# Designed miniproteins, single chains, part 5

Each design is a single chain, and the fold is of that chain. pLDDT is the mean over its residues in the fold that is shown.

## One batch from the design tools (miniprotein)

Design m154
Fold by ESMFold2-Fast:
Structure m154 (fold): chain A 55 residues (1-55)
Amino acid sequence: SPPLSPETARAALAVAEQIAATDPHLARHLLEELLRSTEDPEIRARIEALLAQLA
């Protein structure tokens, strides 16, 4: 599948951030999937930072 647009990736990241407080395991899986689906370096850095916080 083609990579996500930066706008879609930011929206998905915001959803994962909201879920992280309630279900950190689900948020981690969503963030890992998002990291595979985006090429934007700023968004990737934010995902990696959130994954580190969930570890």
Scores: mean pLDDT 81

Design m155
Fold by ESMFold2-Fast:
Parts: C-alpha cells; sequence; structure tokens
Structure m155 (fold): chain A 67 residues (1-67)
C-alpha cells in the first residue's frame, strides 16, 4: 500500500526524486503536499531517513485526500 511506497522512497530515493514528486504535487494543485515533499527532500539530503519518511507519508496522505 502507500506505506510500502513511502518506505521505498525514503530508503532508495534521492533529494532530487523527492523534489520531482513535490513539483508534480504542485502541478496537480496540491501545494500542501508539495511543501511536505520539499521538506522530505531536505531530510534526505541531510541523511535523516526517519524525518524523510514522516514528510513523505504526510505528502502522500494529503495527495490521496485531494484525489
Amino acid sequence: GMEAQVDYLAETGTPETARTIANHAREKGVPEAADAFEKASQALAEGNLDEAREYLRKGVEIMQAAA
């Protein structure tokens, strides 16, 4: 489910991947999700996987609620 996707992105994703997802969220009209994914990108750049996972989860939850 979504948790597996969040775990995959946190463990194998790059800051650039998270920023790309943030841009897609913004293009879909969900700036709150884009903000969460931007914070996930920063956490990934810092090597903070727990924080990245939390922001990725938040972004995905916002996107699903908006869909």
Scores: mean pLDDT 79

Design m156
Fold by ESMFold2-Fast:
Structure m156 (fold): chain A 63 residues (1-63)
Amino acid sequence: SMEEERRREEAERLAKEGEEAARAGKYDEAIELYKKAIELAPTKEEMLKLIGRLLRVIGDQLD
């Protein structure tokens, strides 16, 4: 559906912004952006992929 496509597009935009925030060392901002992306994910598979990306981002901070 068009609504599903819109959610997918917005989720990917937010995830990309989160990745850029993480590269800038803004981890709190990155986490909030990924959380929003996860909430918008139209499928469980896409949600899990976003969670994996978030865990990679915060994993780098824990090292």
Scores: mean pLDDT 82

Design m157
Fold by ESMFold2-Fast:
Structure m157 (fold): chain A 80 residues (1-80)
Amino acid sequence: SMEEKKKEAEELIKEAKKLALEGFELYVEGKYKEAAEKYRKAAELYLEAAEIYKELGLEKEAEELREEAKTLLEEAEKAA
């Protein structure tokens, strides 16, 4: 169902936010390589959620998640 898929995307976003925060915490500790790994994993989950929203016809939400993923990949590149 649409509601079930939306819940799946919401859980992926929640996990991505947690990983992004963990990445930031590692970055401020000077653990740049580990921070980059967390940022890349968070970006992967945002992109998975974006595909779900795209399938549901939620184009704006999908695009916002793709932009979040791009930001995290840029942070990963800076951290590495």
Scores: mean pLDDT 90

Design m158
Fold by ESMFold2-Fast:
Structure m158 (fold): chain A 85 residues (1-85)
Amino acid sequence: DPLQKAKEHLEKALEILKLDEELYDKIMKKVSPILQDIQIALSEKDENAASLAFKNLIETLESVNPNDPIVQEALKHLKEGLESL
C-alpha cells in the first residue's frame, strides 16, 4: 500500500527530527499545517493530495536547515515516502 509506506516514512522522519528537541520545535512551528494536510490526505486515501503535501513538506524542510545532518536524514525518509506514492 503506497499510502501506508508513505506514512511509515513520515513517522521515521519525524522520529529522526525529535533527536534534537530545539530543531524539532522550530520545524514544527513551520510545518504543522503541512502535516495536517498529509494526515487528512492519508485518512481520505488521496494519493495525489498526499504526494503534493509530501513535496511541500520536503521543500519547506530544505529551505530551513538543509545542511543539518538530522534534517538531511529526515529528508531521505520523506523522499522515499514521496517515491512510494
Scores: mean pLDDT 85

Design m159
Fold by ESMFold2-Fast:
Structure m159 (fold): chain A 61 residues (1-61)
Amino acid sequence: SLDEIQELMDRIVELEKKIRKSGKATPAEIREMKDLQERYTYLYHKTFQNLSKEEIDEIKK
């Protein structure tokens, strides 16, 4: 769902802020960021490239 895309974006933003505050990213944080970005990109392209806004809105009901 589009809510999953939003959740992934929020997690990416939170992780980025955490890394900036610490001034150093751990290997685990780098891996988590990469996984979140790949999932976000995949779902975003799958959703918006293959479905119109009207179709997305209908599915979300």
Scores: mean pLDDT 73

Design m160
Fold by ESMFold2-Fast:
Structure m160 (fold): chain A 74 residues (1-74)
Amino acid sequence: MAVEKAIEAGREAFLKAYDAGLTREQAERIARFVTAEEAIKLLGRDVPGSLIQKVADEAIKRAREEYERRRAAA
């Protein structure tokens, strides 16, 4: 699903930024930007901003969960 691809792109962007030593807030900003770009690319420029926000929020939630899982496994 196109939405799932956008969520995954944002999740990876968050993890990469946070792993590189950026703050959570900075990582969230990067993730939101990447998620929005991917969502627009996959769903079209007319995609509602509310949908972009929901997709970005989901990407960040998944990224936080994955980061905590990696910390527990390290």
Scores: mean pLDDT 79

Design m161
Fold by ESMFold2-Fast:
Structure m161 (fold): chain A 99 residues (1-99)
Amino acid sequence: SREEEIEGKIGEALRILGEIVAIAKETFSPERYAEILKAVKEAADALSQFPELSVEEAEKVKKEQIEKLRELVGDNPEMLELVEELEKKLDELIKIKKE
């Protein structure tokens, strides 16, 4: 069902957020890791609301969360690739909502 497809994509996005946390813990200072962990928790909370958001609201939340994560991971190529993968999963989720 459409609902199951949305839940599946949310699960994939949450997995990527978990990978970001794991790499951040090994890569950054405790202070920067704490900032990333907070941003990831905020992104996870926003994801839980995605089924209830309009397409326009979901696009806005995606942009805000992705921009924040990109700023926090800086110029780390591995982390930026994960943020790009997350953005693609959010785009797929929004596409399902448009159908």
Scores: mean pLDDT 85

Design m162
Fold by ESMFold2-Fast:
Structure m162 (fold): chain A 64 residues (1-64)
Amino acid sequence: TSARFEEAVRLAGEGQRAAKAGDYETALALYERALEIARSLGFDRFAAELERSIAQVREAKAAA
C-alpha cells in the first residue's frame, strides 16, 4: 500500500501504545491524525475502527 497508509498504521499503533500507558491526550492526537489519513484515502473500515478507538479513549479519559 501507499506510504500514507503505512503512516496511518504507524500512527494508530503509537496511539494504541499511548492509550495502554494511560496517555489519553497523546493517544487521541495520534488516532485523529491516523483518521485524517484513512478518510483521505477512502479506507472506510479502517476509519471506523479508528473512530471506535477514539470513542473508547475519550470514555477512559472521562473515567480517570
Scores: mean pLDDT 86

Design m163
Fold by ESMFold2-Fast:
Structure m163 (fold): chain A 80 residues (1-80)
Amino acid sequence: MKEKGEEYLKKGQEALEKGDYETAVENFSKAAEYFEKAGDYKGASIAYENLAVAYLHLGDTEKAKEAAQKAIEAWKKYLD
């Protein structure tokens, strides 16, 4: 599961670099899901942070806020 999270995170980052923000959202969402299932809350936090950035580029400020909140919650679980 963690390897799948890392794979989708990489695909999301490549899409973000190319300006394919919708593809970035899809891949970062999948990355976060796989990292959470693996208990990798650090990976999940990174995926949610990148998801928020992709949503900001799409102009979806509400979804960006939701993703940012999920990143903070995942980071708190990582620290515990």
Scores: mean pLDDT 87

Design m164
Fold by ESMFold2-Fast:
Structure m164 (fold): chain A 86 residues (1-86)
Amino acid sequence: MRYEIRVRLEGAPPAELARAIAEGAAATVPGVTAVLGASFDEAEGLLTVVLEAESREAAEAAARAIAAAFEAAGYRVLSVEVEEID
């Protein structure tokens, strides 16, 4: 199944760093089969990650791992959303 994860941050890391943190965190989660891409809108503080996961629970675990990685890096996570996409 394919999922879109949206993470809103307070404070804007450089887009390249945001993508690297998100992709690295998502790839560590059991049940994530592929990370298809990540993008960061610095003006909105919005990170979007598209991944393939075996279940919604795996996608939600990836969302938590991404949020935890940003918080560990000193950024505040304002919201996290997970949506199944085609």
Scores: mean pLDDT 85

Design m165
Fold by ESMFold2-Fast:
Structure m165 (fold): chain A 56 residues (1-56)
Amino acid sequence: SQQEQEALRQAEERGQRSMEKVLEIKEALEKGGVPESASPDEIAAIKRSFELLEEM
């Protein structure tokens, strides 16, 4: 159905944008940028994203 195709396309767009953000976070970390205002959950998510990028 068209609704399923739109849902899939939106999920793919979200995935691509999430990947772009992960790359930006990686570059910021490589430049010594640490978000002081980030919550513990956000810091954990950033570290996990960095580990996933290294495994790729």
Scores: mean pLDDT 67

Design m166
Fold by ESMFold2-Fast:
Structure m166 (fold): chain A 93 residues (1-93)
Amino acid sequence: YEEREKAIKKVKELIEKAKNDPNLETRRQYLKEALDILEKYFGGFLGAVAESKGISVEEIRAILDDPNATEEQIDEVIKLLEEAVHVAEAFLK
């Protein structure tokens, strides 16, 4: 649980950095790191949240790997990762 609590804090920091950075390439990098951490420690919750929105984790990763990804696509990824964090935090109680 200590490792998972640290993972959640790191993901929150990365999402906040992505929300506040004006550079789309830097935003994608922060979100990609956040996605990797969530998949490693909370893969089941990440997968469930993604499926509930009609998207796969692989599709999210493809958006973050695409240098032509739009600001709107990046903002949608941020919202999805924030929801996955909320679900994961509820589980850690």
Scores: mean pLDDT 82

Design m167
Fold by ESMFold2-Fast:
Structure m167 (fold): chain A 55 residues (1-55)
Amino acid sequence: STRDRILALLEREFEEPGPLSGRLVAAITANDFDVAATARALGISRATLSRLLRG
């Protein structure tokens, strides 16, 4: 699920965050896991973010 993928990204952030991964995790957390708001904050489409989160 999207929630499980976001949690996996948070786990990676605590291990060794990359620049893009760190920004993605920070944006998701700041927007209370709202995919639409996160995509808007990152300047990408909601569909693109959903695909990234799904893997």
Scores: mean pLDDT 64

Design m168
Fold by ESMFold2-Fast:
Structure m168 (fold): chain A 73 residues (1-73)
Amino acid sequence: KEAELAALRAEIARLQEEAAAAYEAGDNERVAELVLRIGELLGEYFVLETGDESLYEEAVKLGEEDAAKLLAA
């Protein structure tokens, strides 16, 4: 479980770095894609940490909202 949580944290951090680079490049569509993926991984992380499956849906919804704001801007 700890190794799985560490792997998820590492992948989330990597995707956040990619999102920052895409944002700097002005690729808002790419940023939105990465934000959605980060939301999914955060959901997996919270489910593994807490055992609460509902947190997956909540994390995905928040990612969708953030992506929609980026695409609407």
Scores: mean pLDDT 78

Design m169
Fold by ESMFold2-Fast:
Structure m169 (fold): chain A 73 residues (1-73)
Amino acid sequence: VEELLEEARKLIDKGVEYYEKGDFEKARSYFEKALDLATEAAHRAEQEGNLDLAVEASILEIKAAVGLRDIEK
């Protein structure tokens, strides 16, 4: 689960970087990948009963979703 969270964080950072540069297509791709990984991490953390990791994964899902929303509008 930790590996998925680390990768999702890196993808969110890349999404923000490209968003700030105005490259919305690349930003969208990174945020979509981050959302997928964060969602998978959330499911695994919940199955393992690890609430701390589940909360962290949920925060990353929200960050990725907000990034996608900002690109959409």
Scores: mean pLDDT 79

Design m170
Fold by ESMFold2-Fast:
Order: structure tokens, then sequence, then C-alpha cells
Structure m170 (fold): chain A 59 residues (1-59)
């Protein structure tokens, strides 16, 4: 799949998560991260790989 597909999916997940967060600062951080990922699709691949590794390490 092209990098843009991962960027779009990850950004959508971050925006969905932001809607569930009551802390305005944390919500704003997630929304900002979603915009950064959409601006640089290569960043999405790197962040996705880091998240997968973090999830495996934590669980």
Amino acid sequence: APPADLAERLAEALRESAALIEDPAERQRLLALAEEILADPALAERLFAEMVEAIRAAR
C-alpha cells in the first residue's frame, strides 16, 4: 500500500481518539500530530513502525 494510505488511516485514528479525550491539551496534541502525518506521509510509516514495536514491548 502507498505511504499516503497509512498516513490517512493513522491520522483518522488519531482524530477519532482525540474526540474521546477530555483533556484539551492532549486532544490538541493528537490533532496536531494527525496534521503533521498528513503533511509528511513518510513520517506515518516511521511512527507506525515505532507504535507497533511499543505495543509488542508493552503487551
Scores: mean pLDDT 73

Design m171
Fold by ESMFold2-Fast:
Structure m171 (fold): chain A 64 residues (1-64)
Amino acid sequence: MKGIVVVAGGDDEEAQLAAERAMEKSGMDDVEVLRAPDVDAAIARALELYRREGKVVGLGAPPP
């Protein structure tokens, strides 16, 4: 089963690191990374995907 991680802001490298940390914490071998322009958009997108598809969803953001 694919996990989905939504990452808000930052550089592509920072987004990738956040996704890797989410995979380690959740024990997933495969994750789809989606980017959002800001934290509010990322949260909204993650909740929508979780409710509609029942996928395991993580939220990652680079440090401020």
Scores: mean pLDDT 64

Design m172
Fold by ESMFold2-Fast:
Structure m172 (fold): chain A 85 residues (1-85)
Amino acid sequence: MDKETLELQVEASVYILAAAVYILVAEKYLAKGDLESAIEAAEKAIEYAEKAIEAARKAGDEGSVAGAEELKERAEKLLEKAKEK
């Protein structure tokens, strides 16, 4: 593994973690009925999941691509749920 591939794998992992954290934050706000904060957190989760997909794809890490795509889908469902009230 060269330095560039390692950096991309680290970047993908950081974005995956960020997406997962924002999903948790969105779920917490949704449970409290704070729909505006839930929407903001879900949108951030989608943003970080998309960045994770890009970095993982560049690193050739199919597992991380699949994981990031799953997180994006979860975040999109949370966003839809928050907008539906």
Scores: mean pLDDT 85

Design m173
Fold by ESMFold2-Fast:
Structure m173 (fold): chain A 68 residues (1-68)
Amino acid sequence: SADEHLERGKKALEQGKYEEAVKHFEEAIALDPDNAEAYRLLGIAYEKLGDKQKAMEAFQRAAALTAA
């Protein structure tokens, strides 16, 4: 489920497994595209990987979802 992927992604972030975290958050988004929290956490994972552009895109998507 989307919640299971979100939890696995959070655990991967805590463990410093940022690429694994990205994969779990992308799976959560695939199952629930309106999940602003998943996009926010994806942005954090991309920041940790040094991908500033992908982080910005993820944060902008999260903001757009919470503004609706």
Scores: mean pLDDT 86

Design m174
Fold by ESMFold2-Fast:
Structure m174 (fold): chain A 80 residues (1-80)
Amino acid sequence: EEEEKRKKGKEKLEELKKEREELKEEARKFLEELEKKGVKKDEEILKLMKEYAKEKYPDDPIKQAGLIAAMIEVLEEKRK
């Protein structure tokens, strides 16, 4: 029972990792578009991130939050 529950948990984690990687790819493309447009201020970037997430996933607040989190993570990685 516990082994099967852990196996299902691992499968869910792998699916979540894959979804997160897909969201990071989408986030990278969106941030590259913003850089191309000359948007450099954090407050403007965050505003556009929220607008983009709402436009892309209008009826899915969980995916909106996930995409925004992925965008923030990609933005932080670029600032290393």
Scores: mean pLDDT 74

Design m175
Fold by ESMFold2-Fast:
Structure m175 (fold): chain A 62 residues (1-62)
Amino acid sequence: AHNNLGNALANLGRHDEAIEQYRIAINLNPNFAEAHHNLGNALRLSGRHSLALQQYEIAARL
């Protein structure tokens, strides 16, 4: 559910709030590849490109 809430917030352009929800989802399940990928997308859209690349790399290894 936190991943789904993050997706809804991201669709509304509320990227910082989406980032918070994706981080909660990852804290509950660190192997949640979809949440890492979605966090990467939200970070990229917020201009945090290096952090986004780190999340994509983690998602690719899961």
Scores: mean pLDDT 85

Design m176
Fold by ESMFold2-Fast:
Structure m176 (fold): chain A 79 residues (1-79)
Amino acid sequence: MPSAAELEEQFRREGEAAAALLEAQGLPEAAEAVREAQRHLLEAARALAAGDEEAAREHAARAAEHLRRAGRLIEEAAA
């Protein structure tokens, strides 16, 4: 079973791969939004592990905002 550190490292690698792909497609703002969303999701996981549900919820909400921004930028580029 993966440890929390192994899951965090895997999640970080997957997020960076997604951001790098977007950047290679000429979508650097979408890549930045994905990186910010990943950072907030990692902070949410850490806050939850520390028992800080309020901080975890706040970081999760910020991650969702960044993911919505990335989605809009991708859709606008496809139009």
Scores: mean pLDDT 83

Design m177
Fold by ESMFold2-Fast:
Structure m177 (fold): chain A 66 residues (1-66)
Amino acid sequence: SMEREMQGGVLELAVAVIKETSLRSGEATEEDIKRIERLLEEARKLGDEATARLAEEALEELKKML
């Protein structure tokens, strides 16, 4: 459906932007971690496995920078 596709694309973009911004700054904040955790939960609820995987990878990378 259009709603599912649009939501999935927005979540994927949001995860990518947060991850890339934190990696470029060389630091991650607890707020960025919480944002990605919320996006991961939303992706899982939508059954968007690709976005969920991106969010899990982003969390792993950002938690190393805390």
Scores: mean pLDDT 76

Design m178
Fold by ESMFold2-Fast:
Structure m178 (fold): chain A 59 residues (1-59)
Amino acid sequence: SELKELEELIEKYKDNPALVEMLKGAKDVVESALKKGRPEAARNLLRETKKFIERIVKE
């Protein structure tokens, strides 16, 4: 699920406080979207979050 993937990302990057804070915010928005019956918005946010992380991590 989208929430599980965000929890895995939070655990993976737990040594980066700024990234953890951003990921927790993304998780709150994804959870809200799912509760409001907007699963496509939740998937889009997760996808964009992953792309952002990939851009930061790639050298």
Scores: mean pLDDT 81

Design m179
Fold by ESMFold2-Fast:
Structure m179 (fold): chain A 61 residues (1-61)
Amino acid sequence: MKREELLELLKKVNEYRAKLGLPTIDPEEAVKVLTDEELDEAIEFYKKQIESYNKLLEKRK
């Protein structure tokens, strides 16, 4: 399900955010408020965020 995919992405985002010293996102709250269209947009957004966070962590290492 797309909601399950977003929950898994948000868990990964939270791992990167914690490593960067950023506040974590509540995955359940984030998913509850989204429509199916917004869910697709959120999945793409967080995939891009993971890529950006990974690049930031590589530069800081």
Scores: mean pLDDT 77

Design m180
Fold by ESMFold2-Fast:
Structure m180 (fold): chain A 71 residues (1-71)
Amino acid sequence: SLDELVEELIKAIRDGAPLETIQELFDKIAELKPEHREAIDAARRAVLHLKEQGDYDGAIEVVKALKKKLE
């Protein structure tokens, strides 16, 4: 479900999971919500950038904002 994928994505970000894991979770979200592909891809880019900067809290907030937009 979308809720389960978002929960896994937030956990992956918090745990410092590899970029590949983060990208795979975003791909699964895009498969569930293909009509929101552009918004999902924009959030993916923002999350990856924030993760590279060490801003895990900021990355998690982007995911939470995306979830609200997808509902």
Scores: mean pLDDT 86

Design m181
Fold by ESMFold2-Fast:
Structure m181 (fold): chain A 74 residues (1-74)
Amino acid sequence: MEEIKEEATKRLVEEGVPEEKARKIAEFAVELAKEGKSKGEVARAAAELAKELGESPALAAEVAIEIVEKLEEA
């Protein structure tokens, strides 16, 4: 769980998202996925948060989908 969040945060930072914003997006996506939200719902929510933070919604949605897939396989 913590590892998935850290990997997602690292990927967002490598794509140019500031660490504080990257961590917020990753945490939000992990929390929604743990609540049983669908892949589409988590991706949409992460994209909306990214827009509010001034970051790429498409990148946030992509990373959120990867988070859900990793959590479903665990």
Scores: mean pLDDT 82

Design m182
Fold by ESMFold2-Fast:
Structure m182 (fold): chain A 73 residues (1-73)
Amino acid sequence: LKKETEEAMKKMEDVGQQAMKAGTPEMGKKIQQFLEQGKKDVKQAEKESLELALGAAQNGLGLMQGILERIEA
């Protein structure tokens, strides 16, 4: 669970960085805010359970993937 959460967070960071580079500077600022919020959500969830932390990381990754896909479309 911890290793899976770390992997999902790394992917979320990587996809988020790709989306920031692919978008406009204004979009990049908003994407950075979503990425930082996602990281905070995972850290808060870790205080409750590892399962919730993994779910939060997967949700953040999905959001970053959706943003990147929409920019590249």
Scores: mean pLDDT 81

Design m183
Fold by ESMFold2-Fast:
Structure m183 (fold): chain A 118 residues (1-118)
Amino acid sequence: MTDEEIAELVRKANDPTLSTEEQIEVMEKLLKIAEELVAQGTPEAVRRAVDLIETILGNALRLAVTGSDEQIEKAEELLKKAEEIYDRIAPHLTPQERARLRDMIEEARRVLEEKRAA
């Protein structure tokens, strides 16, 4: 996939005019791209995977806060997949990158737990 295609998907993931269902579909596509980038194993590809995971985590957190029960379930699925990618790339990340992604994951998990407890 080209850099232009990836940039368009990131833009769509952050587009407030898209339906939640369309945003979820875009995030699922970004997850597949992140997995392919991690499989390449180059430092540049890993850096791109970090940016995509941050986009996915930010949008999953938003869905966890504002979403319906079905959207919250989808946010949990997206978070689990992002965590799996994070675990694979963590040894190749800087301490600052690891801390930031970990904090985002922990915050999203906390919000999901609060929604289930309420």
Scores: mean pLDDT 80

Design m184
Fold by ESMFold2-Fast:
Parts: sequence; C-alpha cells; structure tokens
Structure m184 (fold): chain A 76 residues (1-76)
Amino acid sequence: SSRAEALRRGAEQAEKDLEEFLKEYGSKIPQSLKDELKKLVEELREAVEREDFERVREIHGRILELMKKAYEIIKS
C-alpha cells in the first residue's frame, strides 16, 4: 500500500539522517546515546516491515526525544 511505502521511505530517511548526524557530531555525544539511537532506528525498520503502526509512532517519538537531547549536548 502507498501508506506502507511512505513509512518505509520515512524509516530509510531517519536512518540516513542519523548517519549524517553521527558523522558530524558523533564525537560530541555519549556512546550510550549513539547506541540507543542506532537501536531505535533498527527497531523502527522492523516495526515498518511488520506494519506495526502503533510501534512505529512510539519509536519515532522516542527518536525525536533523543535527537533533541543530543542537540542540547552538542550546543553545550
């Protein structure tokens, strides 16, 4: 379905955005935060593959929270 395709593209974009962020700022944030973000992106891809839309929403929200935290750390 077009909805499932859009979610897959969203997950691919999130993974790409994380890769670019870690390439530029990865040395400035804790390893534990990097590991958690990578794990969440993997879980996001898995949830999309299963079409578990509730879990996709939960994981996406968590990624946004952690990215905000990472941004505050690199500003300091």
Scores: mean pLDDT 81

Design m185
Fold by ESMFold2-Fast:
Structure m185 (fold): chain A 71 residues (1-71)
Amino acid sequence: LDELLKEAGELAKEAVELAEKLGDEESVRQAIELGKQALRAALLGDEETVREIVEELRRLKEELKKKYEES
């Protein structure tokens, strides 16, 4: 669980940094919200939800990276 939460935090940070470089305020908000949801799930012991959020953050980061490459 701690490893998954750490991964979620790192992915959220990277997604925020990419979204800020793109001026994509909506994606900044989305990345922050997903990070908050991961923390809440971890506090409830819901490892499955943290794992799902890690996957969502990974997809968001990949999408933002592609947008940055197209810019």
Scores: mean pLDDT 82

Design m186
Fold by ESMFold2-Fast:
Structure m186 (fold): chain A 69 residues (1-69)
Amino acid sequence: MTAEDLANSFKYIAEKEGLPIVDDKELLEISKQIVELSKQASAAKKAGDEEKAAALQGEVNKLTNEALK
């Protein structure tokens, strides 16, 4: 998934659920950070580092909340 794909997914969910969402520029920046952290979490999980994978997934969850305000 690209950052642009993720940003479009956030817009779709926000519109469907009637949730607030940050502007397009901020949304793309947050989406880029989520994609990068998700790649790191996946790599950590494959390496058997469950604690690091969980911590990175926690950061992804925080950024997801920031995208929806």
Scores: mean pLDDT 81

Design m187
Fold by ESMFold2-Fast:
Structure m187 (fold): chain A 64 residues (1-64)
Amino acid sequence: MKKRKGVSLLVAGEILYSAGDYERAAELFREAAELGEKEALGKLAEALEKLGKYEEAEKAREEA
């Protein structure tokens, strides 16, 4: 299974989130989720909430 790329995107997204770059963090978490990293959906929701995108955050949580 190709889990390595998804984990790398998840880690990169966490670094950007910690730096306050929520837009890029959300993009990387979305890509990680598309690769099967379910943990990325919860992180995506957190990043979207920081951007004020509550409807998209709710949808991401529902898919987790």
Scores: mean pLDDT 78

Design m188
Fold by ESMFold2-Fast:
Structure m188 (fold): chain A 59 residues (1-59)
Amino acid sequence: SKVEEALKEYEKKLREIKDPEEQNKATLEGLQELIALSESVEEAAEAYRRMLKIDAEIA
């Protein structure tokens, strides 16, 4: 799905950013994009949960 591809690109991008402030900006922008790409409330909620896990693992 578009959301799955966006999540993969998000994680890759976030891991390449070394500045925590820039990582936070990427997270906020990524969240907006994933919500916009989601075709259902369930998909949006799952994307958000996966973003939180990615952020926690990188931080």
Scores: mean pLDDT 77

Design m189
Fold by ESMFold2-Fast:
Structure m189 (fold): chain A 71 residues (1-71)
Amino acid sequence: MPHASPLVPPQAVTKAAKAAQDEYQTGDLEQATEAAREALEKELKPLGLEVSSVEVHVDGDNISVSAEARP
């Protein structure tokens, strides 16, 4: 499904999802979203990209991240 910018590398999305999942074990969606954003920013900065949007989706025990980046 089209929920991530082609500028965001798959490994960055994977790291963001893991960061969100680790933080969401406390049940705090806002903290999970911040953790995902921080993970994305760390992965994108060496590529000269900035995070333009990040959304965390929770479906039971599964967490996914939708993200967009810009140069």
Scores: mean pLDDT 75

Design m190
Fold by ESMFold2-Fast:
Structure m190 (fold): chain A 64 residues (1-64)
Amino acid sequence: LVDDLIEARKLAEKLEKKGISAEELAKRILAGMSARELAELAGVSVSTASRLKELLLKILESNK
């Protein structure tokens, strides 16, 4: 697996521990959640959050 996919999975797990389910995260991303908002929620850099957001959007589009 690519390192970015591992980072995306870790991000989802961290957010779930903070009370944000995968479904809630998906809803927020689809509603236009910014990379900055994702960075603040996950405690990562905006650059990392931006890359992970792109990967998550691509996964969500494939999984409808």
Scores: mean pLDDT 71

Design m191
Fold by ESMFold2-Fast:
Structure m191 (fold): chain A 96 residues (1-96)
Amino acid sequence: SNDEEAKKLLEEGLKLLAQEKYEEAIKLFEKAIELSTDKKLKGEAYFNLGLAYEKLKKYEKAIEYYEKAAKLFKEAGDERSAEIAKEYAKEAEEKK
């Protein structure tokens, strides 16, 4: 399914993120978002977009993506992941 392909892209993007290949990771997370209809999977991809942009010191983009992740996690019923994403957005705001 498109969601299975999106999950594989998310997993590969996470490997690239760990290797500090931030721009390559971003491309895979964006593709995962495009393919997925799963709100939790999209939330995970947006959260990791936030992480990648924060590593690039693009704090305004990082905040935007953490907030999108929080909304999607909340809509998926994942209140804990939503709260974590909100905290990351707050911490990124303090780095501006």
Scores: mean pLDDT 91

